# Designed miniproteins, single chains, part 90

Each design is a single chain, and the fold is of that chain. pLDDT is the mean over its residues in the fold that is shown.

## One batch from the design tools (miniprotein)

Design m3304
Fold by ESMFold2-Fast:
Structure m3304 (fold): chain A 60 residues (1-60)
Amino acid sequence: SKEKEQLKKDLKEDEKEAQEIIEEIKKKLGNSPEGKEKIAAINEVLEIKKKKADEALEKL
């Protein structure tokens, strides 16, 4: 459905944005503990978004 396609597209855009932010953190902070913590937080938020998208897709 159109709604499923939009949700999948939005999730892919969120994943792309997250990867770009992670790359910038790696460039600026390298393998520092601060950089690792920030990357972990971004990945955690992305996993929550994926779970919510999957639940929404099952209901559509």
Scores: mean pLDDT 82

Design m3305
Fold by ESMFold2-Fast:
Structure m3305 (fold): chain A 70 residues (1-70)
Amino acid sequence: SQADQLLQQAIEDFEKGNYLGAAGQALAAARLTGNEEAIKKAREALDLASNGKPEEAKKPLQEAIKLLQQ
């Protein structure tokens, strides 16, 4: 599915240290699935990465990815 493709891209970007890209892809996947908790965590990660806090973005991003893998 499109959500699975976006989730895979988010994981790849995360592994490469591209937390901004990963957060954007995870948010898109979360919106397609309607998973409100994943949307919240992905938005938190996106806000942190966008404000120069990529290390702080890692935890909410990992949580979003985990929710989307369920």
Scores: mean pLDDT 88

Design m3306
Fold by ESMFold2-Fast:
Structure m3306 (fold): chain A 72 residues (1-72)
Amino acid sequence: AIKKGRELAEALKKAGEITGSEKVKEAGELLLEAARAIEAGDFEKAEELAEKAQELLEEAKEEALEGLKKLK
């Protein structure tokens, strides 16, 4: 569980770097914090953090695509 959470967080960080989207990076950070909550056994907090990250990711997807158009 923790490894998969960290891997998702790292994937979002990389996506943020590629697209230049700070929201994608923030989503990755929230997922990393969710992975820590899982390690502490606080699964409810982890789900809350993961859901917030997912909402940011959905919004950031559109912004990241716009960013890709502006990046050369």
Scores: mean pLDDT 71

Design m3307
Fold by ESMFold2-Fast:
Structure m3307 (fold): chain A 56 residues (1-56)
Amino acid sequence: MAAEALEKAGFSKEAAESAAEAARRSGVPDEVLTEAAKKAKNVEEAGKNVARAIAS
């Protein structure tokens, strides 16, 4: 789910999968990452939202 949302936001398949895996290893639930990606709907904003979720 999270990787698919990141791909829709403009991430490549590899970047989306890597970001989702990194978020999961950092303790970020897939639902939180998916919401962060959905709210953005552009690559730059999605990247910022994902980074914020991982950092928190």
Scores: mean pLDDT 75

Design m3308
Fold by ESMFold2-Fast:
Structure m3308 (fold): chain A 70 residues (1-70)
Amino acid sequence: MLSEKELEAEAYLSFGSAFYVIGLKEEDKEKQIELFKKAIEYYEKALALDPENEEAKEKKEEAEKKIAEL
């Protein structure tokens, strides 16, 4: 059973993933960067609650890499 902190971390991870997916579909480069920044913000919120969450770490790194490639 997930703890309260794990449930909150999963919610933030889900929000981050949603912004990331919208960012991948965005045609405007500046808007795409802002969406990936939003994704990173939510992944950081997830990591603040669960610092050992490997999925949140990996997704944050993927979003940061996407910004660096733009």
Scores: mean pLDDT 83

Design m3309
Fold by ESMFold2-Fast:
Formats: structure tokens, C-alpha cells, sequence
Structure m3309 (fold): chain A 66 residues (1-66)
């Protein structure tokens, strides 16, 4: 599935979140804007659910299904 991720935290928090997303082996990350990214999850359904739940749990992350 493909998701739009918008980061609303400070510069250090945004950089940490981007690093975490890019470190995920089943995630393809494409930058769309300064704080907006497209994340394509290519792993299993279980891995996708785990990643989505982790992102939804963050108050500085806005997640939208594409």
C-alpha cells in the first residue's frame, strides 16, 4: 500500500522520523516536499500493519492512505 506521511514536529524530530522510515527494509520512501513523503510498503501484511500502527501512534505524524 502507498501512504502520504506529513511531519509536523521540529527539525530534529522530523530528521529522526525520516531516518527511521528510510531504515525500514520493506519501505520505499520518496520525498514529495520539505516535510511530505510517500511511503510504499512492499513487505508482508503483518509488517505493513506494524509500521502503520507505529506511525499512527505519533502525534507529530499525519498519515494518509493513497
Amino acid sequence: MRYRVTLTGDAATRAATVAELRAEPHARVTQLGPNTYEVELTGTVEQEIGTVLRLIGRPDVELELL
Scores: mean pLDDT 78

Design m3310
Fold by ESMFold2-Fast:
Structure m3310 (fold): chain A 90 residues (1-90)
Amino acid sequence: GPAAASPAAALALEAGKLAAKAAKNVKAAVLATAAAILAAGAAFNYALGREDEARADAAAAGELAVEAGELAGSEEAVELGRRAAEAGAA
């Protein structure tokens, strides 16, 4: 079938989207956008068979989503971002 995003990349992308939706300042919005871009990059790397690069990108995206979520006050974004970071590190 077509290349699917890994669970880590999918969690990071969702966390980034939730943080972006909750963002009320430029810093939170920039970090949430960076998380979403890295998560998309992770999904592309998984699709290309670059699993180590995909995991590193997913973990980094998760960490950025946690910071953005904390700044935005989105507990759901923080939780999903932490799960993405843990999945990417495994």
Scores: mean pLDDT 77

Design m3311
Fold by ESMFold2-Fast:
Structure m3311 (fold): chain A 67 residues (1-67)
Amino acid sequence: GEVEEKFEELKKSGALSEEEIEELERYIRNKDAEGIERLALRLYLQGRFSPEQMKVFGELAKAVEAL
């Protein structure tokens, strides 16, 4: 589904650490769209994410919110 597709895109980007991938997976399992948005904001403020990667995070958060 869309959640799985967007999560795989973010993992394949190589921009996330193993710990951040585990954190994101926990938010997805808990249907915590706000947790995903907070993680995305943290990474953006650290300068680790491109606008294109931030778009994928936003799409993932919306897909999780729809669950």
Scores: mean pLDDT 83

Design m3312
Fold by ESMFold2-Fast:
Structure m3312 (fold): chain A 91 residues (1-91)
Amino acid sequence: MDPEELDREVQLGLILMGLAVVKNDLEKGKEIDVDFVRRLLDQAVALAPGLSEEDRQILIDALKEIYELAEKNGQTEVAELAREAIDRIEA
């Protein structure tokens, strides 16, 4: 694995870990750091063009789960950010 390929894999792992934290907080009804979510989603969108089809689908599925939980929890801004990120990645 070259350094650039390794960097993409590490970045994806960190993004997925961050999304897992957001998911856990949404499921537990905790207050969400919207600025953290925004930064995380911006990183996800920036990384997406360099991902395999399989990895891109994993990312999209994680974002769709965040969107559904955010809507259910009344976190409208988080839901809107997730929807925008999904649309940008699928484009």
Scores: mean pLDDT 83

Design m3313
Fold by ESMFold2-Fast:
Structure m3313 (fold): chain A 60 residues (1-60)
Amino acid sequence: MAEERERLVSRLIGAALAGDYETAKRIADEMLERGLISPDEAERMKKVAEEMAKGVRELE
């Protein structure tokens, strides 16, 4: 269980670092639907991913 959650978190971070917030949001939603994270955690992850993606795009 932890392995699956870790893989999805890693992919979410990778998408955010690539500036792909849509993919990061989808991954967070998928984790929530599968019961891997709470709604509060999903909201936090989306917020962090949005900030990361925005930061990357602003640096370009």
Scores: mean pLDDT 76

Design m3314
Fold by ESMFold2-Fast:
Structure m3314 (fold): chain A 75 residues (1-75)
Amino acid sequence: MEEAERLYKEAQRLAEEAARALEAGDVERAAALMEEAARLYTEAMRLKAKAQGKTLDEAALAAAVAADLAAVRAA
């Protein structure tokens, strides 16, 4: 659980930096930061599922991440 929580917090930090980059008009920087945040977030979710004796549908996780990235790009 600690590893998953650490990755989740790192993803949140990167997402916040991405939001700040968007406010500054650095869309490319924001997109790159969000992609890295999405990767860490996905790994954190996988680790949490494994720790609880479950597996998650990777397609469902990818769809949720893609929706978040689309929202950032639309801003």
Scores: mean pLDDT 73

Design m3315
Fold by ESMFold2-Fast:
Order: structure tokens, then sequence, then C-alpha cells
Structure m3315 (fold): chain A 99 residues (1-99)
């Protein structure tokens, strides 16, 4: 659980860094990795950990939005979606460590 939580947090930080560099496609890819890591952290915390599961779902949704905005060429939209994915991944990591 703790190791999966750390991975989710790391991937979330990478998504935020790519978004800050103005690379919409890179930000979307890193957001997708953050969402995957958040989902693994939620699984490691146990299926009954509702907070981790909710955060993982949020990360997946944000990653999807980042991909849509990147396809439209909206770097600012992709950046905001990547930031949302990073926050959700951190939430999943915190819930996994607490559970």
Amino acid sequence: AEEEGREAEREGEEALREAEEGDAEGAAEEAAEAARAAAEAAKAAGKAAARAAGAAVGAVGAAFEAELEAEKGDAEGARRAAEAAARAARGAAEAARAG
C-alpha cells in the first residue's frame, strides 16, 4: 500500500511538471500514468477503502479530460486536467498510506 501510494504521488508530480512545461500531449500522457498509479494504490489499500477508490476514479476522469483537451490543442485545458489528475493521485496515495 505505501509503495503504491508513493508511485501514485510520483506520477502525479510528473504530470504536473509536464503541464507546467506547456506540453499538452506530454501532460496528458503523464496524467494517464498518474491515474493508473492511483488505481493501483486504491487496489493496494483494499477494495473497502472508499476514499482511495474515489480518488482513483477522479484521477482517471481527469486523465481523460487531459487527452480530450490535448486533442483540441488546448494546452491550458490539458494543464488544468493534468493538475486535477495529480491532486487525485496524491489523494489516493494518502488514503493508501492511511489504510
Scores: mean pLDDT 67

Design m3316
Fold by ESMFold2-Fast:
Structure m3316 (fold): chain A 75 residues (1-75)
Amino acid sequence: FEEELKKNPNNAKSLIRLAKYYLEKGDVEKAVEYAEQALKIDKNNPEAFYVLAQAYYKMGDEEKANEYLEKAKKS
């Protein structure tokens, strides 16, 4: 009983890696895109929330950045 395994667990982890890669590269738009895709597979993934927090902070949206940071810490 593991839907993520049937849908390739590598997809969520790969999307997180891509999101972190684009965040480090400074492409915050792609970082958000891949992190959101990872959350569709694993909706409580703390790494995805952390990437979103950093991306929104870089975009100047401190309110959303703080919301995602809280979710990352609670996940």
Scores: mean pLDDT 76

Design m3317
Fold by ESMFold2-Fast:
Structure m3317 (fold): chain A 87 residues (1-87)
Amino acid sequence: SDVTLVITGLTLDQARDLADQFESQGLKATVIEGDDTTLVIEGLSEDQALSLARLAAASGKTAEVKKNGEVVKTFEPISPEDAGYGL
C-alpha cells in the first residue's frame, strides 16, 4: 500500500534532520520550503505513519496520513493543555 505522511509547520532545520533520518532508513523524504515548511515521507507502514503523525500533532504540527493518494486521517496541532501537559 502507498502510505504517505505529510507534516506541515516544521522549521527548515527540523524538516531536513527528519528527512535525513528517514532516508537513512531507506524511505523517501521530500522537504518543501514555504511560509510553513512541509515534509513528505513515502514508504511508511500505516502504523508507522499514524504513530509519527500523533507525535507531530503533539509537537504543534499538522500531519496527514495518506493511503493510495487519499487522506485517511488528519491530525491537527494539539495544545499543551489538550495533550495532557500539566504545566
Scores: mean pLDDT 78

Design m3318
Fold by ESMFold2-Fast:
Structure m3318 (fold): chain A 87 residues (1-87)
Amino acid sequence: SEMEELAKLLEANKEEVLAQLEGQIEKLKELKEKNKDNEELVKLLEEGIKLLEEAKAAIEAGDYLRAAELVKKASELLEKIADLLDE
C-alpha cells in the first residue's frame, strides 16, 4: 500500500527525514509570523505545523505507519497553502 511504502522509506531514512521535518516546521512558523494578517492562511499553517510535529513524534516513537499518514495529510494541506501563496 502507499502508506506502507512511505512508512518503509521514513524508517530507512529516519535521521534525514527528522532533519527535513524540523526544517519544514521552522519554515512554516516563519511564514505564519510573516502572514499574521491572513487569518485563513494562519489557520492552515498552524494545522500544517501540528501535523508535521505529530509526524516527527511518531517517527521518534517508531510508529512509521502513523508518521506516513501524518506526512500525507501535511502534504495535502501544504499544497493548499502553496495555492494561497501563489494565487
Scores: mean pLDDT 85

Design m3319
Fold by ESMFold2-Fast:
Structure m3319 (fold): chain A 65 residues (1-65)
Amino acid sequence: MAPLSEEDMKKLLELIQKLREAVRQNAPDSVLEELLAEIGKVASPELLEMIRAHAQGERRFLAAA
């Protein structure tokens, strides 16, 4: 596995934080998809799938609560 650069890792963490904030703010799907596309430029496809699944799970949980 190719290691992520320090810049890419920092960018990835910032994008994940923005995605979590967007989920909490009940942002529209277009905003979530845009953030996922940016994450996909830095993250592996497997990591992107895990992040997407987790974000969808949190969104469903918050909508039900």
Scores: mean pLDDT 76

Design m3320
Fold by ESMFold2-Fast:
Structure m3320 (fold): chain A 71 residues (1-71)
Amino acid sequence: MEKTEKLIEEAKRHADEAERAAQSGDLTRAQQHVARIEKLRQEAKDDPEAVKAFNEHLRRAAEAIGRASAA
């Protein structure tokens, strides 16, 4: 599924960017990337495997933000 694969790729990229933003202390940018992943997940909601991949990317981004906020 070409469309779903592209959405997962974009979500992974946004998760990577969210982690970098959180590490630099830019929590606003990190949250913007998380919001983008949520939107991409909504577009692929009918694919359980895609939803699982999006959940992993969201969990990773949220963990990075939480760790940065605690520092």
Scores: mean pLDDT 79

Design m3321
Fold by ESMFold2-Fast:
Structure m3321 (fold): chain A 65 residues (1-65)
Amino acid sequence: SALAEAGRALAAAIRAGDEAAAIAAIERLYELGASAELLAQAALLAKQYGLDKAAARAEELAARA
């Protein structure tokens, strides 16, 4: 599914330290209807890997979901 594909893209971006790709994947997850819980988990994971801008974007979108 598109949601699963976006989730895999996010995981790959975080492992690579690619903040721009992580943000794009997070925004795609939100567009696809990802739950607030899933976006909050994405924020926590991004923060653990030092992708602070990606984490902030995920937190913002989680609040809107």
Scores: mean pLDDT 87

Design m3322
Fold by ESMFold2-Fast:
Structure m3322 (fold): chain A 55 residues (1-55)
Amino acid sequence: VNEELRKLVEELKEAVKKGDKKKAEELRQQILDLLRQAGYSDVTLLAAEHDLSKV
């Protein structure tokens, strides 16, 4: 989970730097889905979504 999360976050940063909004949105969704699968709380998911929206 941690290694997969790290790779997705790095891909998200690259997509944002390239201005690829579609890929960035898909990567944000994948990160949130991964966190949900790992059993993180709704509060943690909301915080993660907020942080990802700033990237």
Scores: mean pLDDT 73

Design m3323
Fold by ESMFold2-Fast:
Structure m3323 (fold): chain A 102 residues (1-102)
Amino acid sequence: MKEVVVRLEGDPEGVAAFVRTLLEAARDILKEKGAKLVFSVPDDKLEEHGAAIRKAAEELGVEAEVRSQDDPRPHATLRGGALDDPEAARLFVESLIEEAEA
């Protein structure tokens, strides 16, 4: 399974809302491409953000993994606009899946 790494920063409620929107928008395309979302968070927030991300993934029935930002793999960061535009979030994840395949 291909892994798509998304770097997250912010407060736990904002991160949870963002992750839920992203997973909702990307669920079908992740299944279609056989890819998994991996969320990279600061070490000091790993437990806090990890709990929020796992909750959102459980509610949506989607596989997601949480990793430390010390992971040297390429990252991409989505910002506020993705919370309001599920289509933009979906296209962003599709782009990351294509990059992960290259």
Scores: mean pLDDT 65

Design m3324
Fold by ESMFold2-Fast:
Structure m3324 (fold): chain A 103 residues (1-103)
Amino acid sequence: SEERIKELQERLVELVNDDEKLVKLWEQLFGPKVAEVVREYLALNPDNVQGRVLLAALAVYKSEKAPLEDVEEAVRNVLSNIYKASPQQVERVLSALRASVEG
């Protein structure tokens, strides 16, 4: 639903802008060793908005048990409207998200 997509968008933006919240969520879902890899990635890639949104989307998908379709629309809206990513950049992130959750 549109309401659910908006809630997911707000959660994605919160996590993208708070490395500690994002890392803590990854630790809860995947354990401390994976969370340390995520922390290091975020520290080394502070300006990689696409990578940050992908990491946030994976964590939200796993934690919220939301339909992948709703998470994909939230990612599309966040990247396009908030971070002004190109359609090609948006599709690269969505392809990576699909591969990570379905593969």
Scores: mean pLDDT 87

Design m3325
Fold by ESMFold2-Fast:
Structure m3325 (fold): chain A 62 residues (1-62)
Amino acid sequence: GAAHEQALALAIQHMQGLGDKIKSEYPDAKVTVEVRDGRVVVLTAEVDGKKYVLELDVSELL
């Protein structure tokens, strides 16, 4: 529904903002933002050979 689509868009925007901040502090970091199952926004950051994953489930915002 519209509420789900809006929450998903906001979650993507939030995670992209976090990714930009990580990249500004760690220029060599590999940062990706993806959506899984149409509900979970996943931010993956690879810094100094270590992988960090943050997940935000849109269903918890509704």
Scores: mean pLDDT 82

Design m3326
Fold by ESMFold2-Fast:
Structure m3326 (fold): chain A 56 residues (1-56)
Amino acid sequence: GAALRAGAAAGRAAAEATGDPAVGGKIGYQSGLEAGASPDDASLGAAGGVARAPAA
């Protein structure tokens, strides 16, 4: 849902800004949880966002 997408967007933005997928994953996961996602959904959203962010 919306919380998973919020985590993905935050994770992607953080990974792009830092160049570090681990930072992107942490930021995306926390943003997803703050938006009300379950831990599993927050994890999936963060992973999806990070997977797209380092692509140049």
Scores: mean pLDDT 75

Design m3327
Fold by ESMFold2-Fast:
Formats: C-alpha cells, sequence, structure tokens
Structure m3327 (fold): chain A 60 residues (1-60)
C-alpha cells in the first residue's frame, strides 16, 4: 500500500525538514527555509508542504 511504501521511505525525515522550513519562514529566514524545503523534497519529491514553503519564499 502507499502508506507502507511511504513509511519504508521514512517520510518523517522529509516532514521534519518541511516543518523546519515552515518555522524558519515564520522567522523571516527565507534562504534557510528554502534550503530546508529543498532537503525535504530530496527525501520526498511529492511532499506538498515542502512545495508550499518554496512557493511562499518566492512571494517574499
Amino acid sequence: SAIEENIAADPRNAVSYAGLGKELFKQGKYEEAKKAAEKALELDPNLEDAKRILEEVEKA
């Protein structure tokens, strides 16, 4: 199943980097937020949270 495949790919690491990116973005650290989101996408290219952070950085 997709859930089992995602667990095997360790999506918690990708989610952790996306969470870090979100926190850095809230602090106005846009370059650091972008780097964290890029790391999240390297681990999970389909992670919407990380894509959203990159979009919000472009708006800033």
Scores: mean pLDDT 74

Design m3328
Fold by ESMFold2-Fast:
Structure m3328 (fold): chain A 65 residues (1-65)
Amino acid sequence: SSELERAKKLADEVAKRYLASLPTDVTEEDVARAKELAREELTRAGFPEEVIEEALSSIRLAPPM
């Protein structure tokens, strides 16, 4: 649905923006924080919990290069 598509886009953007601000040596803690920040933003945007969980399960987080 369009709701899920918007949630996935927001979650991806929040997580990628956070990780892009870090040095290349990204830790497991950084990845966990990126997902928590995405969850918080989706909650503030008013998405239902089931949509938030679906969006977070689809998020792509890049490891360091």
Scores: mean pLDDT 74

Design m3329
Fold by ESMFold2-Fast:
Structure m3329 (fold): chain A 57 residues (1-57)
Amino acid sequence: GPLYRATAPVPQTGPDTVALLPGEVVELLEEVDENHALVRNARGEGIVPKSALEPVE
């Protein structure tokens, strides 16, 4: 899927979420709703807020 970069730190708040550090690149797998996306990085898959992401490509 398209690549996104984290613009803000995202804490892991649940078992279906992933922690992101600013500047980490993730692959978009699916848009869950208007505010959340399922993404994947080297640490695994999880739901993150779209407000913490910017498109890379």
Scores: mean pLDDT 77

Design m3330
Fold by ESMFold2-Fast:
Structure m3330 (fold): chain A 68 residues (1-68)
Amino acid sequence: IEIPEELSEKEKKGIEVLFDPSAPEALRKAALHSLLSSKNPAVKPWLKENLDKIEDEKLKALVERQLA
């Protein structure tokens, strides 16, 4: 998965956690919430482009709902 350089270290870490299937669901949800609450305009377009790469169907549904 390609993480954009324009994202902050916190946002990059959030993406790593979101796409880590070994991370607890609560931690992945927290990472997703943090990313969706970001003021960085690059975050939401990147999530939209990589939506199909989110393995967790619950997290994928949350992203789809927030980007609709």
Scores: mean pLDDT 74

Design m3331
Fold by ESMFold2-Fast:
Structure m3331 (fold): chain A 62 residues (1-62)
Amino acid sequence: KLEEFKEILKKRMDLEGLTPEQREARLAAEIAAFESVTDPELREKMFEILKKQTEELEKLKA
């Protein structure tokens, strides 16, 4: 699940036009935050929100 989160986050940041340095820093911070969340419900919600927003961005740019 962490690898899926990482892939979606990278894809979203690429669509947002962040610089490579900004993407690396944010990716590390977001992964650490995601892993620090021990509440399964909150973790699942974070994943679903990221997935949905990424899909919407892709659709808009298609």
Scores: mean pLDDT 75

Design m3332
Fold by ESMFold2-Fast:
Structure m3332 (fold): chain A 108 residues (1-108)
Amino acid sequence: MSKEEKAQKLIDEARKALENGDYETAVKLAEEAIKLDPNNAQAWYLLGEAYFKLGDYEKAIEAYRKAIELDPSLKPRAYYLIGQAYRKMGKVEEAEKWFKEAEELAKK
């Protein structure tokens, strides 16, 4: 099994953990996937979602930014989630900027 195939299996397991509310396990599995395939945008995006659910908003933003760098097609969804993370941190003006960019990308 290639590193990429092994990483994908870990990503699938991390997504199931996230869906089941096991956010710490989702972080661990996503981090293991990233160690095997550090250029996998899906793994970084999933790590961001898991950190967001744990309330680690700064780490969530870092993971989403890395996911966008690797796969720009994630921008609309990731920008919205970055905006939500800033809002959760009380940075309302920053959150509004990200929501505006997300909306413009989603609606053209």
Scores: mean pLDDT 87

Design m3333
Fold by ESMFold2-Fast:
Structure m3333 (fold): chain A 77 residues (1-77)
Amino acid sequence: VEHFRKGKEAAEKGDFKSATEHLGEGAREADEKGWGEEVAEEVRKALEALQKGDGKSAAEHLEKAAKIVEELEKKKE
């Protein structure tokens, strides 16, 4: 979840390079845990927003991806 949170902070600051790197790391970690499908829509929307220079929309989708990961972590022992 940390990478999605850092990606959100970077997107809010207009650092789209760092936001994209953190988005990719967060997506990879989620996929490794078997949560790739659960975050796929939010990851895709965040990437599209970053490519368009829309930091606000990117941050919103990164936050949603982080929330999904946090909920999934709470359900695992």
Scores: mean pLDDT 79

Design m3334
Fold by ESMFold2-Fast:
Structure m3334 (fold): chain A 55 residues (1-55)
Amino acid sequence: SAAREEAERLLRQAELARRAGEIMSEADPDNKEKYQRQAEERVRELRARAAELLA
């Protein structure tokens, strides 16, 4: 279904956001907490949207 495909795209975007946060944290350790928080918020948002589509 279109909803399932969209949910799968959102979950892939969440994985990319998590990885980007890791990369930025390693590249700029002085701002690690900021990058980790931003990545966590983005992942949570994307997963919540995916869950809504699958409800």
Scores: mean pLDDT 88

Design m3335
Fold by ESMFold2-Fast:
Structure m3335 (fold): chain A 64 residues (1-64)
Amino acid sequence: SPEERAERFIELLEKYGFSKEDLIASIAIGTGKPPEQFKDKSLEELKEELRRLVVEGRAAFVGT
């Protein structure tokens, strides 16, 4: 399912040590918005936003 896929994706990011900056970059690419819009978000908020992008099929990796 898209939700299960998103969950596995977040687990892999944690396993591979993706930083807050890496998450911001991935979200910025996936949304088309500047990274500055996400700088003030917590790590938890960034993971939630990225999970949503994965479910929507819009996730992008900067570090892959």
Scores: mean pLDDT 72

Design m3336
Fold by ESMFold2-Fast:
Parts: C-alpha cells; structure tokens; sequence
Structure m3336 (fold): chain A 74 residues (1-74)
C-alpha cells in the first residue's frame, strides 16, 4: 500500500519548451504525480496532448526515486 508522497514533474513539450511543477504532496505517489502534472501544465498553458516527455521525481517515506518516460510517443 502506498503512503503519502511528494512529487515534482518536469514536462518537455512537442515544441521543445519545458515546465517544472512545484513539489506536490498527495496521499499516494499516483495522486502526488497527478497534482504535479496538472500544476506544470497549468503554469505552461499546455494540455496533456502537448507533452512529448516527462520526468518525475517522487519522495515517499524518505525514499527518493526518479522516473523518466515518453509522455505522448507512439
């Protein structure tokens, strides 16, 4: 079961621009990541369809992990 998590997301858009969220805290990693993605999109004035790549930094119960992936690649 997932405990409370803090996530920071960096989005790379299809036009080559980037946006980084402020750290967002949620009851689990999925919730924290969702909040961070929304914050980064809102700050950049972009939508999920504009995302080419994402980098997620998650901190849960003293453990820090970095996840990097393609957000909208085929």
Amino acid sequence: MDGPATATVTLTFKDGSTATSEPQTGPNAQSAVAKAVKAALDAAGKTADDVARLRIEIETEGKRETIEGAGSAA
Scores: mean pLDDT 75

Design m3337
Fold by ESMFold2-Fast:
Structure m3337 (fold): chain A 55 residues (1-55)
Amino acid sequence: MEEEYREKLLIEQLKKNKKVNVDTLAEALGMSKEEAQKRIKELAKKYNIEVELVE
């Protein structure tokens, strides 16, 4: 349930922005920067979305 919310929010952010600030997103989702970065890369690969991670 909680994981589904985080995944949905990440997909929404990737859809809105081609560049994603990992630090800001991690803080918004209440997770570590490493966790956020890993999830973003996994989701981008799973849904074939091109996204650039920025500071």
Scores: mean pLDDT 70

Design m3338
Fold by ESMFold2-Fast:
Parts: C-alpha cells; sequence; structure tokens
Structure m3338 (fold): chain A 128 residues (1-128)
C-alpha cells in the first residue's frame, strides 16, 4: 500500500503529515478544486522541507510517483508511464487534475529549492 511504502522511508510523524495531506487533496480533487488540493500537498511538504530540505524533496517525489503509478519508480520511468497513459488512477478527469496539482506543487517547491535537479526533472515529465 501507499502507507506501507511511505512508512519504509519516513518517520511516523512525517507519514502522518503525508497521509493526511493525500486524504485532504483527494477530497479536493473530487470537488475539482485544484487550488485546494495543491495547497494541501504544499502545506504538508513545506512542514518536512523546513526541517530537512532533502527529505521534503524526497517526500514530494515519492508522493507523486505513488499517487500516479502506485509504485516507487525512477523519474525516467514515471515520464514513460505518463507518455503511455499507464496510471494507477483510471479516471481520466481525476488523472489530469492530479497531474496539474503535482505540477503546481513542483513549481512552488522549486522556488524554495531552486538547485534540486530531481524537482527540475519531475517538472519536465509533468509538463510533457
Amino acid sequence: SILDLLSSRFSEEDVKILFDALVKAGLYIEKEDVEGATQAILDAINKILERDPKKGVEAFLLLTKLTLTGKDISIEELGERIKNKDFAEKDEKHRKLLIEVFREVAKELLKKVPDSEELKELLKVLES
């Protein structure tokens, strides 16, 4: 499960922050509220990033991969799955909203961590 994968790499406190954000963002996606979903993810990642920038970036990358594919894969593999429309989310409308949310979060995080090559690569695959 997503929870098990998060728990393998993050503290109990960080897992709770990330899981609560995913639940909240999911409720906003059901209402087609991209801004609400984006802010929910941003608030969660910022709490981790303010304490540990590397862990904050790692958390966001993993969250994006798990939400879109259900798997902890490379950014390159994520890009290939996006091109091939191979996603865990089967609803095309929800999928487009999720990609928009993660793209907007990546843009905001790059303002705080402008030297993150992983965030730059993720943003490229989300914009393609």
Scores: mean pLDDT 85

Design m3339
Fold by ESMFold2-Fast:
Structure m3339 (fold): chain A 67 residues (1-67)
Amino acid sequence: SMELQEEIGRLSREARELVEQGKYEEALEKYKEALKLAQTLSGATGRVAVHEVTEGLEEVEKLLEEK
């Protein structure tokens, strides 16, 4: 749904802001929540949302592992 897509976008934006603040653990939580929502979407929209959120999640996990 459009509302679900908006929520995924909001969580991803919040996660990026947290990354800029160095709050990697909080950013990871936001991306995990966004991924759960993205996984409930079907079809091409769901695949795109999962890929975009997964990219952000992997970036944050890499930052946490390098510390």
Scores: mean pLDDT 83

Design m3340
Fold by ESMFold2-Fast:
Structure m3340 (fold): chain A 95 residues (1-95)
Amino acid sequence: SAEEALRRALADAREVLAVARAAGADPALLAEAEAALAEAEAALAAGDLEAALAALRRAVEALIRALLSSSLDVRTAVGLILRLIGALLDVELAL
C-alpha cells in the first residue's frame, strides 16, 4: 500500500539523515531535511498521502544535497542517494 511504502521511505530517509549527520554534512541542509521529514510524518499521521509525498520529495532533495556536502566517500554517498530515489519511486508507484 502507499501508506506502507511511505512509512518505509520515511524510515529509510531518517536512517540516511543520521548517516549524513555523522559524516559532518552541512547543518543547514540537515535542518531542512529534518523539517521536511517531520512535515511528511505529520501529513502521513493525518492520512494526507499527497502532502506526505510532497514533503518526502523535499526531504529527499535536501538529503541528497546533505550527502554531497558530507565527508562520505563517493561510493557510499551514491548508494544512499539511489536508496532514497528507489524509496521515493516505490511510494509514487503505490499511489
Scores: mean pLDDT 90

Design m3341
Fold by ESMFold2-Fast:
Structure m3341 (fold): chain A 56 residues (1-56)
Amino acid sequence: MIEEKIEELKKKIDELVQKLKEYMRNAHDPEAQKKIREITNELVELYKEIEKLKAE
């Protein structure tokens, strides 16, 4: 069901946002910068999936 899939994606987004905030505390660390980039890319993809599901 579409609504259940959207809620699951929102939970993943919330978890990634929390991890992003943690890495941002060490933003001058190259490893943290890499993780921030990876998480940001994952968030963009999750938001795109939600928009596609809403369009269906």
Scores: mean pLDDT 81

